# Designed miniproteins, single chains, continued (3): the designs that were tried, part 30

Each design is a single chain, and the fold is of that chain. pLDDT is the mean over its residues in the fold that is shown.

## One batch from the design tools (miniprotein)

Design m9022
Fold by ESMFold2-Fast:
Structure m9022 (fold): chain A 91 residues (1-91)
Amino acid sequence: TGEGTTSDGTRTRGTPARLGGSIFSLQENPETGFYGLVELRDLRGYVVLDGRLAPIADDFLGGAGDDLEEMLRNIREAREEAKRLRELARG
């Protein structure tokens, strides 16, 4: 578990992004090298690493670890999804 502690070995890329009322982070799946975006609503499975939040890996929006543009695309797509979720929460 991770309540503001170090990750259990899962790598995270980029700075966690605050989108509306939620925080999202990009986290690597160590078996595949793909990155997924995870909403940090429940910090039960999350840790703080160098002042950043590192969540449990998810393949929500996977991407190769070697491609920065792919990571940026995944982050952009997560922002659109978070915006959609926020609109649903308001309606």
Scores: mean pLDDT 46

Design m9023
Fold by ESMFold2-Fast:
Structure m9023 (fold): chain A 66 residues (1-66)
Amino acid sequence: GPALELARRLQRSARRLMEEGRLSRRQVADLLAKETGLSLAAAERLLNGDVTEELGRAILEGLAKQ
């Protein structure tokens, strides 16, 4: 669904930033948390490859609260 696809897109973008070596893993996790409203723990799960519909829905909920 759209939530899962959003989570996949964000995970790919975050991994690209890490692979380019411009930002540390912690800086990428902090950036994800700030931009999406996720907790740092949830942002770290996304970076670890925990790409789920539930995580995508949490991102959508966080954006809706802003």
Scores: mean pLDDT 80

Design m9024
Fold by ESMFold2-Fast:
Structure m9024 (fold): chain A 83 residues (1-83)
Amino acid sequence: MEKVREYAYEAGEKAGRELFEKYSGSSEEEIEESAKLWGEYMANYALGINDGLIKPVSEEEKKALEEVKKGAEELAKKLKEEE
C-alpha cells in the first residue's frame, strides 16, 4: 500500500517537473495543451493501476483517483479560453 502510494506520487511529480521544464516560457496555448495531456495521463495511469494491477482498493484510494481526475479537469478548464 505505502509503496504504491509513494510510487504514484513520485511518478506524478517526475512527470510534472519534466513537463514544466520542457514547456518553460511556453505560450498560453502550449501550457493548455500540456495541462490537458498531463491530466489525461495522470488520470488514466491511476485508473489503469487500479483496474489492472491492484485487487479491490479502499474508499480512500478511490477518492484519491477521483480527486486526481477532478483536479486535471479543473486545471484544463481554468487554462482554457478566458470568457
Scores: mean pLDDT 63

Design m9025
Fold by ESMFold2-Fast:
Structure m9025 (fold): chain A 92 residues (1-92)
Amino acid sequence: MSPLKKEIQELVDEIQRILNEIERLAQQLPDRAVRREVMQRLIDLESETVLLYLGVLTTDDEEKIKEYYERMKKIKEEAKRLLEETKRLLAA
């Protein structure tokens, strides 16, 4: 059992918590066009996370698992950026 697969699962759980918070905040955005844009970016991040995690579950190649880990970390940073952007839009 690769310890890195457990770290990736933790990242997926963290990403899901961030995406859930973005969805909650996005529903409060007064501008319909801005809300739709945030929701589209949210759906794109969710789709990418699911596809990468499916890759992790279906491989025992250590180098591919390391590649998926790095990609998953980038998704988490993108999700954090979208969350901060959504908070800023609500404060305006």
Scores: mean pLDDT 87

Design m9026
Fold by ESMFold2-Fast:
Structure m9026 (fold): chain A 62 residues (1-62)
Amino acid sequence: MNKFSEKVLEAVKYGNKEQKEAARAATEAAPGLDFVGHEELEQAIIDGKPEEARRLAEELAK
């Protein structure tokens, strides 16, 4: 549904629980939004920061 860059896809599919939760939080906050090129949001997912990823995705969805 949401589009991720290759580096973020690796974190989502093969990363730790926090990285997967961050990706889930972003997807729930902005369903269907293309996340490719949104560097701060992609970094929040890679860093496993669900609260930050959700906030950034909510900002993009507005």
Scores: mean pLDDT 79

Design m9027
Fold by ESMFold2-Fast:
Structure m9027 (fold): chain A 100 residues (1-100)
Amino acid sequence: SSLQEQLEKKRKELRELEEEMEKRLSPDLAEQIRQLVEQAIQDSQGKSDVEIYDIFSKARKEMLKLLKEKGEDTPENRQLVSDLVDLGRSIAILEEKIKR
């Protein structure tokens, strides 16, 4: 379906963004952020769009906290977190639309 094609494209974009993250961030921070994105997608199963937005808002806050704690809080890394959150949220919403 066209929704499935959109989902596959966004999953590819997420993998590419995660590869860029591995180049820019320390390995432990990159892994923690990857886990937060994956957990937010999992937590979004069976949720409404409003609930998914709240889940990713909380995930973003945790990611920004990790950037500060690891001494990697730069404008570029904040933008990377924003892009990861926006993409992960879009994936979660598409997955739920396909199931509905």
Scores: mean pLDDT 88

Design m9028
Fold by ESMFold2-Fast:
Formats: structure tokens, C-alpha cells, sequence
Structure m9028 (fold): chain A 70 residues (1-70)
């Protein structure tokens, strides 16, 4: 059903968000360990923060749609 597909997508998006947060944490750690490369890690972090924002917005839309169908 559409509801079952949305619940599956919700779980997949939660997993993707967790992975994206791990990447951001890793880049923050690397920036502290290698200050000379901070600019490179800060740029990559900004890219991943955009990805995170998109993923969190998608999760919110999925959550709202699930509530409408329940």
C-alpha cells in the first residue's frame, strides 16, 4: 500500500540522515586534527549540511503524509 511504502521510505530517510550526520562529525573532527586543511573540510561540511537540510525536509514531508493517511 501507499502507506507501507511511505513508512519504508521514512525508515530509509532516518538511516540516510544518521549517515549524513556521521560524515559531518567526521569532517569536524578532521578540521580540528588538521587545522591547515580546515578550509577544505569546512567546504565539504557545508555541502553535507545542505544534504542534511534536504534530507530533514524530506523526512518532515513523509511524516506529514503518513499522518494524513493514518
Amino acid sequence: SKLEKLKQLYKQEESAIADTRREIDELNRKAKEHPEKKGEYDFLRKVWEIVLGAEEYALELIKQKIKELE
Scores: mean pLDDT 88

Design m9029
Fold by ESMFold2-Fast:
Structure m9029 (fold): chain A 91 residues (1-91)
Amino acid sequence: SLSELLAELAAFIDRVVATLKRAGHDDLAQAIADSFGLLLRVAKERPEQFLSLLRQFLDELRQVIEEYVPESEKPKLLQELEELESKLSEL
């Protein structure tokens, strides 16, 4: 369900944010958290715009992971992102 996917996505974003903070990218981690918060508000208030904005958010998140996440943690987060994108495509 969409609710289950959103819960999985929220847990994933928490892991990305925690990883970025441990890597010393506190401002970037906060920006990701804030952007996701706004996206959840769009899902509630403007659902017709949600899927396109979510896709853009996930594309930007992939770039952040590839550039700023440590090499040791990067493959797992990229795999989790790919799994979430696959689940989203089935909605």
Scores: mean pLDDT 86

Design m9030
Fold by ESMFold2-Fast:
Structure m9030 (fold): chain A 99 residues (1-99)
Amino acid sequence: MKRKEELVKRAFELRKQAAALGIGEGEARLSEEARKIEKELEKLGITNEEANILYLQTVFGLSEEEARAVLAGDPAALARLAPRWAALQAEIAAARAAL
């Protein structure tokens, strides 16, 4: 599990950095690095559902139950995720402003 979590976190950090840079060559390069890590996760035999659950657990600190509820479109689970998603967007905006 630890290796999969580290790969998810690394892909996320690269995607976050790319989003902070905006459209351009730097963004494309970081997105390509994230894509390579995503391919490595696929090579480890992780299903799309497992990858999404692991992403929500690693990035937003959700439990497996909470992650499954979000993926099922549970309104209460989505409402609980919303402030964490807003915090992430604010962090990306702050990083972009610091460049």
Scores: mean pLDDT 74

Design m9031
Fold by ESMFold2-Fast:
Structure m9031 (fold): chain A 120 residues (1-120)
Amino acid sequence: HMTPEELAREFFEAYDEILSIVDRALREKRPLTDEEVARLKELHQRGIELLDKIIEMVPDPELQAELRKLKEEISRVFDELIEAGRAGDFERMRENYARLKELIDKLKELIGEALDKMKS
């Protein structure tokens, strides 16, 4: 079985790759390719599966509920990012990239808190 720390590490590695792919397309001022969209969707699906496993391991119901809300927001922002990226809407793509990054940073803080509580 994967530890909560291993699940968290793989989750953040997946989203680091997502952000890297999107950043590259934004820097090159081009739409996302079909191959990039397929890879982004694969990484997002893997990330959500990992996050669901982390959430189920969290014993604090309030923290578990906050993580579920962040998961829903991340999925919504990700879908908006993919649609903007396919359309070549660079302004909307940048906005959703920044929003996704902020949500992932908040998630890092909350998962860090959850992991510390589980180790105690």
Scores: mean pLDDT 88

Design m9032
Fold by ESMFold2-Fast:
Structure m9032 (fold): chain A 97 residues (1-97)
Amino acid sequence: SMREEALRAAREAIRKARELGSEEEVDRFLREMQRRLDGLAGLAATLAAGLYRKNPDIDEEEAAEESLRRAEEVMNSFLEAMDKAAKTADEIIEKRR
């Protein structure tokens, strides 16, 4: 279900990027989506709008699938960064004692 929700969000973001044309209006729409959607769907929507903006000739389904793959990669990178930050915090605490 999360994957299907993310693909739906990505497709909606691409359609809105075509419809609105304005970067400010698209960004406002993406913030509203992120407020109501989970992290994966919000990331997929944001990346899909970016992919469309970079290449307006991109196929909608191809862009949606690519945005989901990239969103999953970003989530993994975020988790790795969080682990590194936790280890750095532990090192700071240890060195101050």
Scores: mean pLDDT 79

Design m9033
Fold by ESMFold2-Fast:
Formats: sequence, C-alpha cells, structure tokens
Structure m9033 (fold): chain A 79 residues (1-79)
Amino acid sequence: MEISEREIVESLARAVVGIALSVPNGDPEELAEQFRLLAKKDPEVARRVAEEGAERLAARGKDELAEAARRVAEELAEE
C-alpha cells in the first residue's frame, strides 16, 4: 500500500480540524500556523481542508477559529 505525501498532508490537515472541533476553545493563531506548515508540503490540499474546516467550525459556533481557517485559505489562494 503506497502512502503519498499528499495523503499524509490531507490526513494531518483533517486531524487538525478534528482537534479544533473537539476542544471547547482553541487558539486561532496555532490553527493558522499548522495550516501554513502543511501548505509548505501541499498548498492545494491545505487550502481545501482549511476552507472545509472553516465551514464546520462556523457551524459549531467557533467563529474565531473559523475566521483563522478562512484567512489562511485566502492567503494560500493568492500564492
């Protein structure tokens, strides 16, 4: 079974969102920095997961985390 770097980045990005959804309060700057680090390996995957994560975080009332995820997704779109 071959595990590509893209699959690893996507799994890590989804784990980051899952953790952010699970904690009562998270640090928006830590979330943004984690996505920026993942974007150094695969910016397209990081952007897509950040955008999906922002919607999920907003739906759970985690507005500051959702805004941080949206901001990093927009930043990556202008690369």
Scores: mean pLDDT 80

Design m9034
Fold by ESMFold2-Fast:
Structure m9034 (fold): chain A 98 residues (1-98)
Amino acid sequence: AKERFQQLMAQIYKKLSDYLGVKILTSEKSKPLLEKEGVPYAEPTDAVDEEVKEKTAEFEKEMLEKTKDIEDDRERARKEAEVIGAGKLFDEADALSK
């Protein structure tokens, strides 16, 4: 269960990276998971940071517009996952967490 949940989260991160068209910046907490599952991530550099920052701001604006009528944080997260093509992955991860 736990290992499958981690695999699903890594696949969701991959879908986000594919949707944004950039490698996502990794955190120390998520780096081992992304490396284990072979998900591309970016090391912080000036050029990569600016591109990631711009794409993240565009994504946040798009998500705000698409989720503005959703009051529940979990339902907003599900809708965001659906937008990036990870809706089914989110549903499977959610089922494993129950």
Scores: mean pLDDT 70

Design m9035
Fold by ESMFold2-Fast:
Structure m9035 (fold): chain A 55 residues (1-55)
Amino acid sequence: KADEVVEELEKRSRKITHPVTGKEFESIDELTAYGILENPAASPEQKAEAEKLLA
């Protein structure tokens, strides 16, 4: 849609807050990526991909 930019900004303003750490996320995908970054057993490649999603 022509209003994709408006939708993107609206989603960014509605951040999801992690109930335990208090960190804010822009989407469920970011929350999942954050879980990977906090997991010490996650590979460096998985963390790099998760970081890219959070960028």
Scores: mean pLDDT 66

Design m9036
Fold by ESMFold2-Fast:
Structure m9036 (fold): chain A 106 residues (1-106)
Amino acid sequence: SVEELIDKIKEVFDEAYKRLLEEITNPEAKAALEEVYQEFKKRLDEAKKNKMSIEEIYQLVKEMLAELARRVRPLLTPEEFGIFTRILGEAVDKINEIIKEYEKKK
């Protein structure tokens, strides 16, 4: 179901955020990350309530990832930026696989 799809995406974001909080040392970057994470949880909950289409959910995920990069990346050191890019890349790959598997089970 779309609800199960959103829950799986939420779990991927939750894991990525937890890992990023452990790696980021700058308090301003941590605050920005936490704020964006709370907004993401709210938007995913609204997506479930509104019964958004797969296409709408995919666009929402793209917008959320762009927002995260825009607000957090400028606050990171070069080393933290590398870690951030790796963790987000892994999350994107997991989300793409979840969406692909969901579409296959139509």
Scores: mean pLDDT 82

Design m9037
Fold by ESMFold2-Fast:
Structure m9037 (fold): chain A 99 residues (1-99)
Amino acid sequence: MEEIKEEIIKLFEDTIKWLEEKLKSVEDPKEKEAIEKLIEELKKLIKEVKEAKNKEELKEIIEKAIKAYLEAMKNIKDREIILFLIGEILRLIGLELDL
């Protein structure tokens, strides 16, 4: 259980770092807001992962993350960012299946 928590946290931390770097070049205000909201949500989910007591709570956190990615994608036009977020969703689904 500790190992899977570390994998989820690392995935969220790596996602945040990548999005923060991309945010420096984003010019569209709606896209910028969507990315900033996603980063904030992922930071909250990292705290929830650290406090999770069982695999069911981790599954709920992963489902929240997937919803946050899908919601952000509605307001993102950048093809590279969309493809990156799709990749992260697939990685999260893989982690959930291993739970």
Scores: mean pLDDT 88

Design m9038
Fold by ESMFold2-Fast:
Structure m9038 (fold): chain A 77 residues (1-77)
Amino acid sequence: MSLVEKALEAIYKGDLETFEELLKKMSEEEAKELIDRLRAGSLAFEKSNILKALEILKKIHPSLSEEIDELEKEIRA
């Protein structure tokens, strides 16, 4: 199982501590893949879990803030 797949599972379970640790191990490319997969499948997650996950993502990979902000607006709409 990839780091991206483990991160998606952690969001699904609401295990944001494990999610944060997995993000620290991710490259920027893997983090972009995670954002793309969240955009494609956001309805599979509890809204509160995905929004908290996006906050953590922005904190650890701030270079992706623009993409994260765009996805957050889509989820909140």
Scores: mean pLDDT 83

Design m9039
Fold by ESMFold2-Fast:
Structure m9039 (fold): chain A 84 residues (1-84)
Amino acid sequence: SEKKKELQEKIKELGEKMVEEDDEEKRWKIWLEMQEIYLELNPEKEDVEILLEQLERALEKKEIYTPEIVKKIEELKKKIEEYL
């Protein structure tokens, strides 16, 4: 569908922006935005479960991230739990 193509293009554009970003916090923000758009594409349950495990692993090291990044990870995790 047209909507799916638009979402895929946004992920591609964000991915290119992430590669060019030198700031670790800004890279995390871009990556998290990409994952939110990815969920709108209705990915397979198995892929979403892998993403959930990655977010849970990141939260185990929450002390190395800013409070803003931790909050965004927790918000995305909640969205994924509601999706599953």
Scores: mean pLDDT 82

Design m9040
Fold by ESMFold2-Fast:
Order: C-alpha cells, then structure tokens, then sequence
Structure m9040 (fold): chain A 97 residues (1-97)
C-alpha cells in the first residue's frame, strides 16, 4: 500500500527574502524509522511581516496492514542575508491506500 503524509510548517517573516526551504518528515512504519526530506520553493505571494506557510507531500510505499506512527516534521529556512530559522512542523494527514 501507499501512505501519503502532508507536512505543514510556519516561519516568521524576517523582512528578507527566503531563498531555501527544507522540510524533513520522520515517521515510524512497523517499528522502523523512515526519514524523508524535500526542498520546497518559497511562496510566491509573501508580504513583509507575515508568517510564511510551507507545505510538502511525501509518499511512502508500505506493506499491506502496516501502521504509521510518530509522525514529526521539521523545517529549515534560509534567508537572503544568510539567516537560518529551524523549527517544528506538523504532519496533518496520513492516508493509507
């Protein structure tokens, strides 16, 4: 089967353009830890002073009847001035098909 994980993360706007965003999702499948990462393009319509929202979808192939637990997400954002912001994200949906 296939599990689709949706990760959402938020970072504050620093007034500088975001040049790189990485989202990492860690999940447990039948006692095995699987780590997935994706570089996400910066949002097109971000205004200064707003919270920046990033989303990424990850797909994991799993054996029939597998259980997915302990979903965790983290975000790393790099700004044009070289500032790096790291923080927790949320894994909102896990769908087994």
Amino acid sequence: GTVTLKATAYVPSTGQPVVRVEITVTVNVDGKTITLEKEVAPPQEVRPGETLRFEAEFTVDVAPGSTVTDGQATLKATYADGRVVEGPGAVEDATLT
Scores: mean pLDDT 71

Design m9041
Fold by ESMFold2-Fast:
Structure m9041 (fold): chain A 81 residues (1-81)
Amino acid sequence: SELHELLSEFFDLASELQKILDEIFSKDPNNEEAKKLQAEAGKTVDEGIEAYNNRDLEKLKEKKEELEKLKERAKELLKKI
């Protein structure tokens, strides 16, 4: 189903974002911007799981877009450290 495929893509994005954050924390364990990004990512993942449980396709698409933006922010942060 589209909902199941979207959830799979959502978790792939969450995994990719976490790998970038893990690389940042490996270089700078106390990076405050990375901690904020990780907190935002956790909230977005929780809200995406809730959207999936509620069968809310539009909300899950929104949360996937939010993770994509967080991933780009994390990539830009990694370039600066």
Scores: mean pLDDT 90

Design m9042
Fold by ESMFold2-Fast:
Structure m9042 (fold): chain A 76 residues (1-76)
Amino acid sequence: AEEVRRLLEEAVRAARAGDSEAAERYAQEAGIKAMTLPADLAVRVLPHIAAAIRAARAGDSEAAERYAEEALRALE
């Protein structure tokens, strides 16, 4: 969970800076690592990561930030 949290925190920072490409990369890596989480945690966090990736690809850094923050909250 720590590696997923770190990658999501980097995605939030990139999104806040308006760097949608970096936000997408960090969110994608977080999604890959999240696949190794326990199933109950993965089901809570993966939808938010997927939304963050889609927002970042669309260039919507504000939405990417919100979704990445929701993914962080889901990790607890």
Scores: mean pLDDT 85

Design m9043
Fold by ESMFold2-Fast:
Structure m9043 (fold): chain A 63 residues (1-63)
Amino acid sequence: MPSEKVMKIVEENMERLEAALSDPQKFREELKRIAEEAGVSVETVEFAYQLLVTEKLLKEYKE
């Protein structure tokens, strides 16, 4: 599991990541930028993003 610190950084950048979803190249660039900021791998940021998106969708769907 990504750390709480990594999850917060990804959450703060969620709007940029969502905007880049239609462009795989831009999406990858945003993941890399966040990974550098958080001091983790791109794979860790991608995993954190998937967790946050899943949590958000489940909350929106059930509420």
Scores: mean pLDDT 77

Design m9044
Fold by ESMFold2-Fast:
Structure m9044 (fold): chain A 55 residues (1-55)
Amino acid sequence: SLSNRSAILLSSGGLLRMAGDVTGEINRLMGKDGEAERERLRRAGEEVERRGLEL
């Protein structure tokens, strides 16, 4: 079944991916290892979007 929740989860997943990319970039500029944090947020975004597609 289609629901408004699906659209919200897909949008939230995309936002989490963007946050991961930005956080990774900032951490690299600050001399921190941003790769793990970027990957973590990217995976979280994928999971949220996957759940959105299942709704």
Scores: mean pLDDT 66

Design m9045
Fold by ESMFold2-Fast:
Structure m9045 (fold): chain A 100 residues (1-100)
Amino acid sequence: SASVQEMEALMEEKWKSLPEETQKFVEEVFERFKEALKDLLDPSLYPALRYSLVLLAYEVLKENPNASNEELKERLLELLREEQALYPTEELERMIEALE
């Protein structure tokens, strides 16, 4: 659909707007999550997982342009732990462990 193509274009625009060091951090976290979830997550969901990480990095840097990769990591851990407290899953546990 047109809306999916528009969403993909907006996500690529957000990705390209990120500093190179932030892009490397996002790709490193994505690879760690893929390894941690390899027996639990269908590969068709990998684009959605990557886009979630890109969106998080974009929003954090939009609010604080000087945010470090360590601050991005801490924000991601906070969100994962909050979600795990509400809806405990093996997937969330493995994602948290992959970042610690």
Scores: mean pLDDT 82

Design m9046
Fold by ESMFold2-Fast:
Structure m9046 (fold): chain A 88 residues (1-88)
Amino acid sequence: SMEQLKRDAELMIEAARELAEELRRRAEESEDPELAEELREAAERTEKLVEEAEKALKEGNYEEALNLAASAVLIGAVALALAREREA
């Protein structure tokens, strides 16, 4: 249903926001300047997609909002996974 799609988009936007905040935090705490820059760039990309997803959600375009938020989650999750490998 459209109502379920809206709820799914809202949850995905929240997840993406949390990922962006974590990327920002890890960038600030990183002792590796190159990794810090990559994490900051990933946070910026994730944040921009979240803004676009929120706009789509407000316009009632729930499928677009979900797709944009899912893309944001994927970018953030991949960046965190790569950071974890470099920290190991």
Scores: mean pLDDT 88

Design m9047
Fold by ESMFold2-Fast:
Structure m9047 (fold): chain A 59 residues (1-59)
Amino acid sequence: MYAEKAKEYAEKAAAHLRAGDAEGFAEYGQLASQYAKKAEESGDKEDAEKAFEYADRAG
């Protein structure tokens, strides 16, 4: 579930970057990273690995 949130925020970051919104890109990129951290804290290794993969795509 956290990987899904990280993916959503990573895609939002990419959309803001494409629109020239550097502030939105930074905010959504940080949210993707926060959800990757939440996935790691949950103890679900598969969810954490996917979430970090999506967060890396955002930043």
Scores: mean pLDDT 79

Design m9048
Fold by ESMFold2-Fast:
Structure m9048 (fold): chain A 77 residues (1-77)
Amino acid sequence: TIEQLRQQRRAAEKAGDYVTAARLTKEIIRKRIAESSPEDKGVTIGVGLISLGVMATFEPEARAEAQAAIDELTALE
């Protein structure tokens, strides 16, 4: 579930594993997009892209994973 993914993401962040956190963030966004109405999809993508952009900016080790996730989500819609 999305709640389980959020808990796993928090655990990864606490461990300083921002590569895993970026991957989990992508999975959460993908699930939210799939569950969103067409009207809410743009907001869901936008919030997700901001979160990944912050990770790419402040966690250089996760930059490639975060950027790949941004590119994939942008290409989907």
Scores: mean pLDDT 73

Design m9049
Fold by ESMFold2-Fast:
Structure m9049 (fold): chain A 78 residues (1-78)
Amino acid sequence: SLSLVRARVLVVESEAYFLERHRQGIPRDVLLRQLRNGIRLARDVAEEARRLGDDGTAERADATRRRLRALLREVQNS
């Protein structure tokens, strides 16, 4: 449902915000795993939103996936 996919994008955005804010307190291996999981979740939310015709929610999920991928690359290259 539209209500459910919109709730899911809020969860994904909140998780991304948490990882960005608390990255220094998270062990590297745990952080890498959480980033990979977040990227997968954001992708799944974007795909569900597009299937339901909610392009705005899909773009929010895609934007969150791009942020998580950028952070993953930064952490891997450190």
Scores: mean pLDDT 87

Design m9050
Fold by ESMFold2-Fast:
Structure m9050 (fold): chain A 85 residues (1-85)
Amino acid sequence: SEELLKELKRLIDELGTLLALLGYSPVEVWRRILEILGLEPPDSSLSPEEMREYLEKKVEELSDEELKEAIRRIKEEIARLREQL
């Protein structure tokens, strides 16, 4: 659903901010988020902006059940990282 997709995108932005605070580079941030979500990485080296676009396209392909699972995984990772800050 549009609501689940918007929530996932919001959480991805929150996680990205936390990873950046922990010293991840912009490209490493998006690559790590792809890994957490179990999404296939791109075949070539991309800029941070291209990586973000790639991630957004991949999450738009997810079913409602996959979106719910992705939201759960991102929330768990955010909680874990906040304990490390």
Scores: mean pLDDT 84

Design m9051
Fold by ESMFold2-Fast:
Formats: C-alpha cells, sequence, structure tokens
Structure m9051 (fold): chain A 63 residues (1-63)
C-alpha cells in the first residue's frame, strides 16, 4: 500500500534527522567547552604576565 510505504519513509527520514541533530549538538557542546577553556587560560596567562611585570617593576624600584 502506497500510504504505508510513504509513512514508513517519513518515519525513517524523521529518525535520521533526529540522530543527526543529536550528533551536531554533541559536537557543538564539545567545541564550546574547548573554546571557553582556551579563552579562560589565555586570559589568565595575560593577567598573570601583567601582574608579574608590575610586581617586578615595584621590587626593582624598592631595591
Amino acid sequence: AKAIQEEAHQKYNEGVKQVLEMVEKARESARTVGQEVGDDLRAQAAEHLQATNDEVSAKMAAA
């Protein structure tokens, strides 16, 4: 029956779409976490370098 065949095709396509959406969301979640960790580490390194330069300058002025 054509109606049953079309319904089976529609359910199959919908299932495939849902799986692809779940895979895409998992990939974006992993990418977002990696990006945020990288940005946080970069910001911390820059802040530490600036603080160290300021502290060294102050100590050299006091010496």
Scores: mean pLDDT 70

Design m9052
Fold by ESMFold2-Fast:
Structure m9052 (fold): chain A 68 residues (1-68)
Amino acid sequence: MKATVVAARAVQVGDSALVTGTIEDSDGSKATKQTTVPGAKVGDQIELTITNPKSGATATVTVTVEPA
């Protein structure tokens, strides 16, 4: 299946970055992944890979950490 990144963001929270991404498969099913990256700073680029557990579809996106 084809997966499309529909939303992705990274924000600085204390000494970590909170990274959230959502993908949508061609059948309309969505998967969201949220992770914390300790030690990430504003301006760092983080690669996030998201997999839909129902379809196995995977998408990768690079996000830049923003100030919260």
Scores: mean pLDDT 79

Design m9053
Fold by ESMFold2-Fast:
Structure m9053 (fold): chain A 63 residues (1-63)
Amino acid sequence: SKEEVIKRAKEGLEKAKKDNDQDYARIYELILKKVEEGMDPEVAEAFIAMAEALYNIDKKNKK
């Protein structure tokens, strides 16, 4: 749902801010803006899932 997509994007944004990762923060902010502009929730969900996966891989590899 659109509400779940917005929730996941906001959670990702807060996590990126805590990690001082401005690149991922910008990605989540862009997704939120596009959802508000009428992007299909299924398309937005795919972008969020990809951002979440890439963020987790990036953080694991920075050890």
Scores: mean pLDDT 77

Design m9054
Fold by ESMFold2-Fast:
Structure m9054 (fold): chain A 70 residues (1-70)
Amino acid sequence: SRIDEIVEELLKEMEKRYEEAKKLDKKKQRELFEETRHLIEKAAKDYKLPEEKVKELLEEFERRKEELEA
């Protein structure tokens, strides 16, 4: 479905940005994570993503962010 395709694209984008974040200093990592969070929130609004899918995306985002900030 269109929703599943959008969720998959967002997960791929998060994956890509996570790998890029590993190469950056702490300040730039935080800036990239802030941009990524905003991307997810904007996509959720623009495409009217189901609440459960938005929660899944934000949980995955937070997990990855915490791993690199630790």
Scores: mean pLDDT 83

Design m9055
Fold by ESMFold2-Fast:
Structure m9055 (fold): chain A 87 residues (1-87)
Amino acid sequence: KVKLSKEAIEKLKKFALEVLKKYREGKLTASEAEQEIEKFVKELGEEYGYSEEEIKKITSIVLTTVFTSAQEKLSDEETEKLLEKAL
């Protein structure tokens, strides 16, 4: 399990909800959403000094959370809880 700061978790939650909203509104394709998530987590990892392995793990968690939330039609609150439990 990656040890994330509270600030990093809050940034990830906010970003995940923004991507989920755009994806649900048809403003992003699944491929574009994946690319945005990969870019954001890489930049966050550079800011907080996460390893390449940690970046890959966080990326996988965010991808799974966003696409599961879209498929299952989860609320913003449910999406944030799902992400927080996986991190």
Scores: mean pLDDT 84

Design m9056
Fold by ESMFold2-Fast:
Structure m9056 (fold): chain A 60 residues (1-60)
Amino acid sequence: TAEEAAERARLDESIAQLKKETDKIMKNLTEEQRKELKASTDGLIARFRAEHEARIAARR
């Protein structure tokens, strides 16, 4: 629905902002720290996506 599309768009904006923040932090990190931060960020994004899809699926 239009509401579900709007929620997804808001989530996409939040994810894009998180990526920009993460990129700024990465500039002064070691290679090891960059790998760890990227893995953590990717995990958070996947979790946000999964939670959103679960909420949509659980909605009556």
Scores: mean pLDDT 79

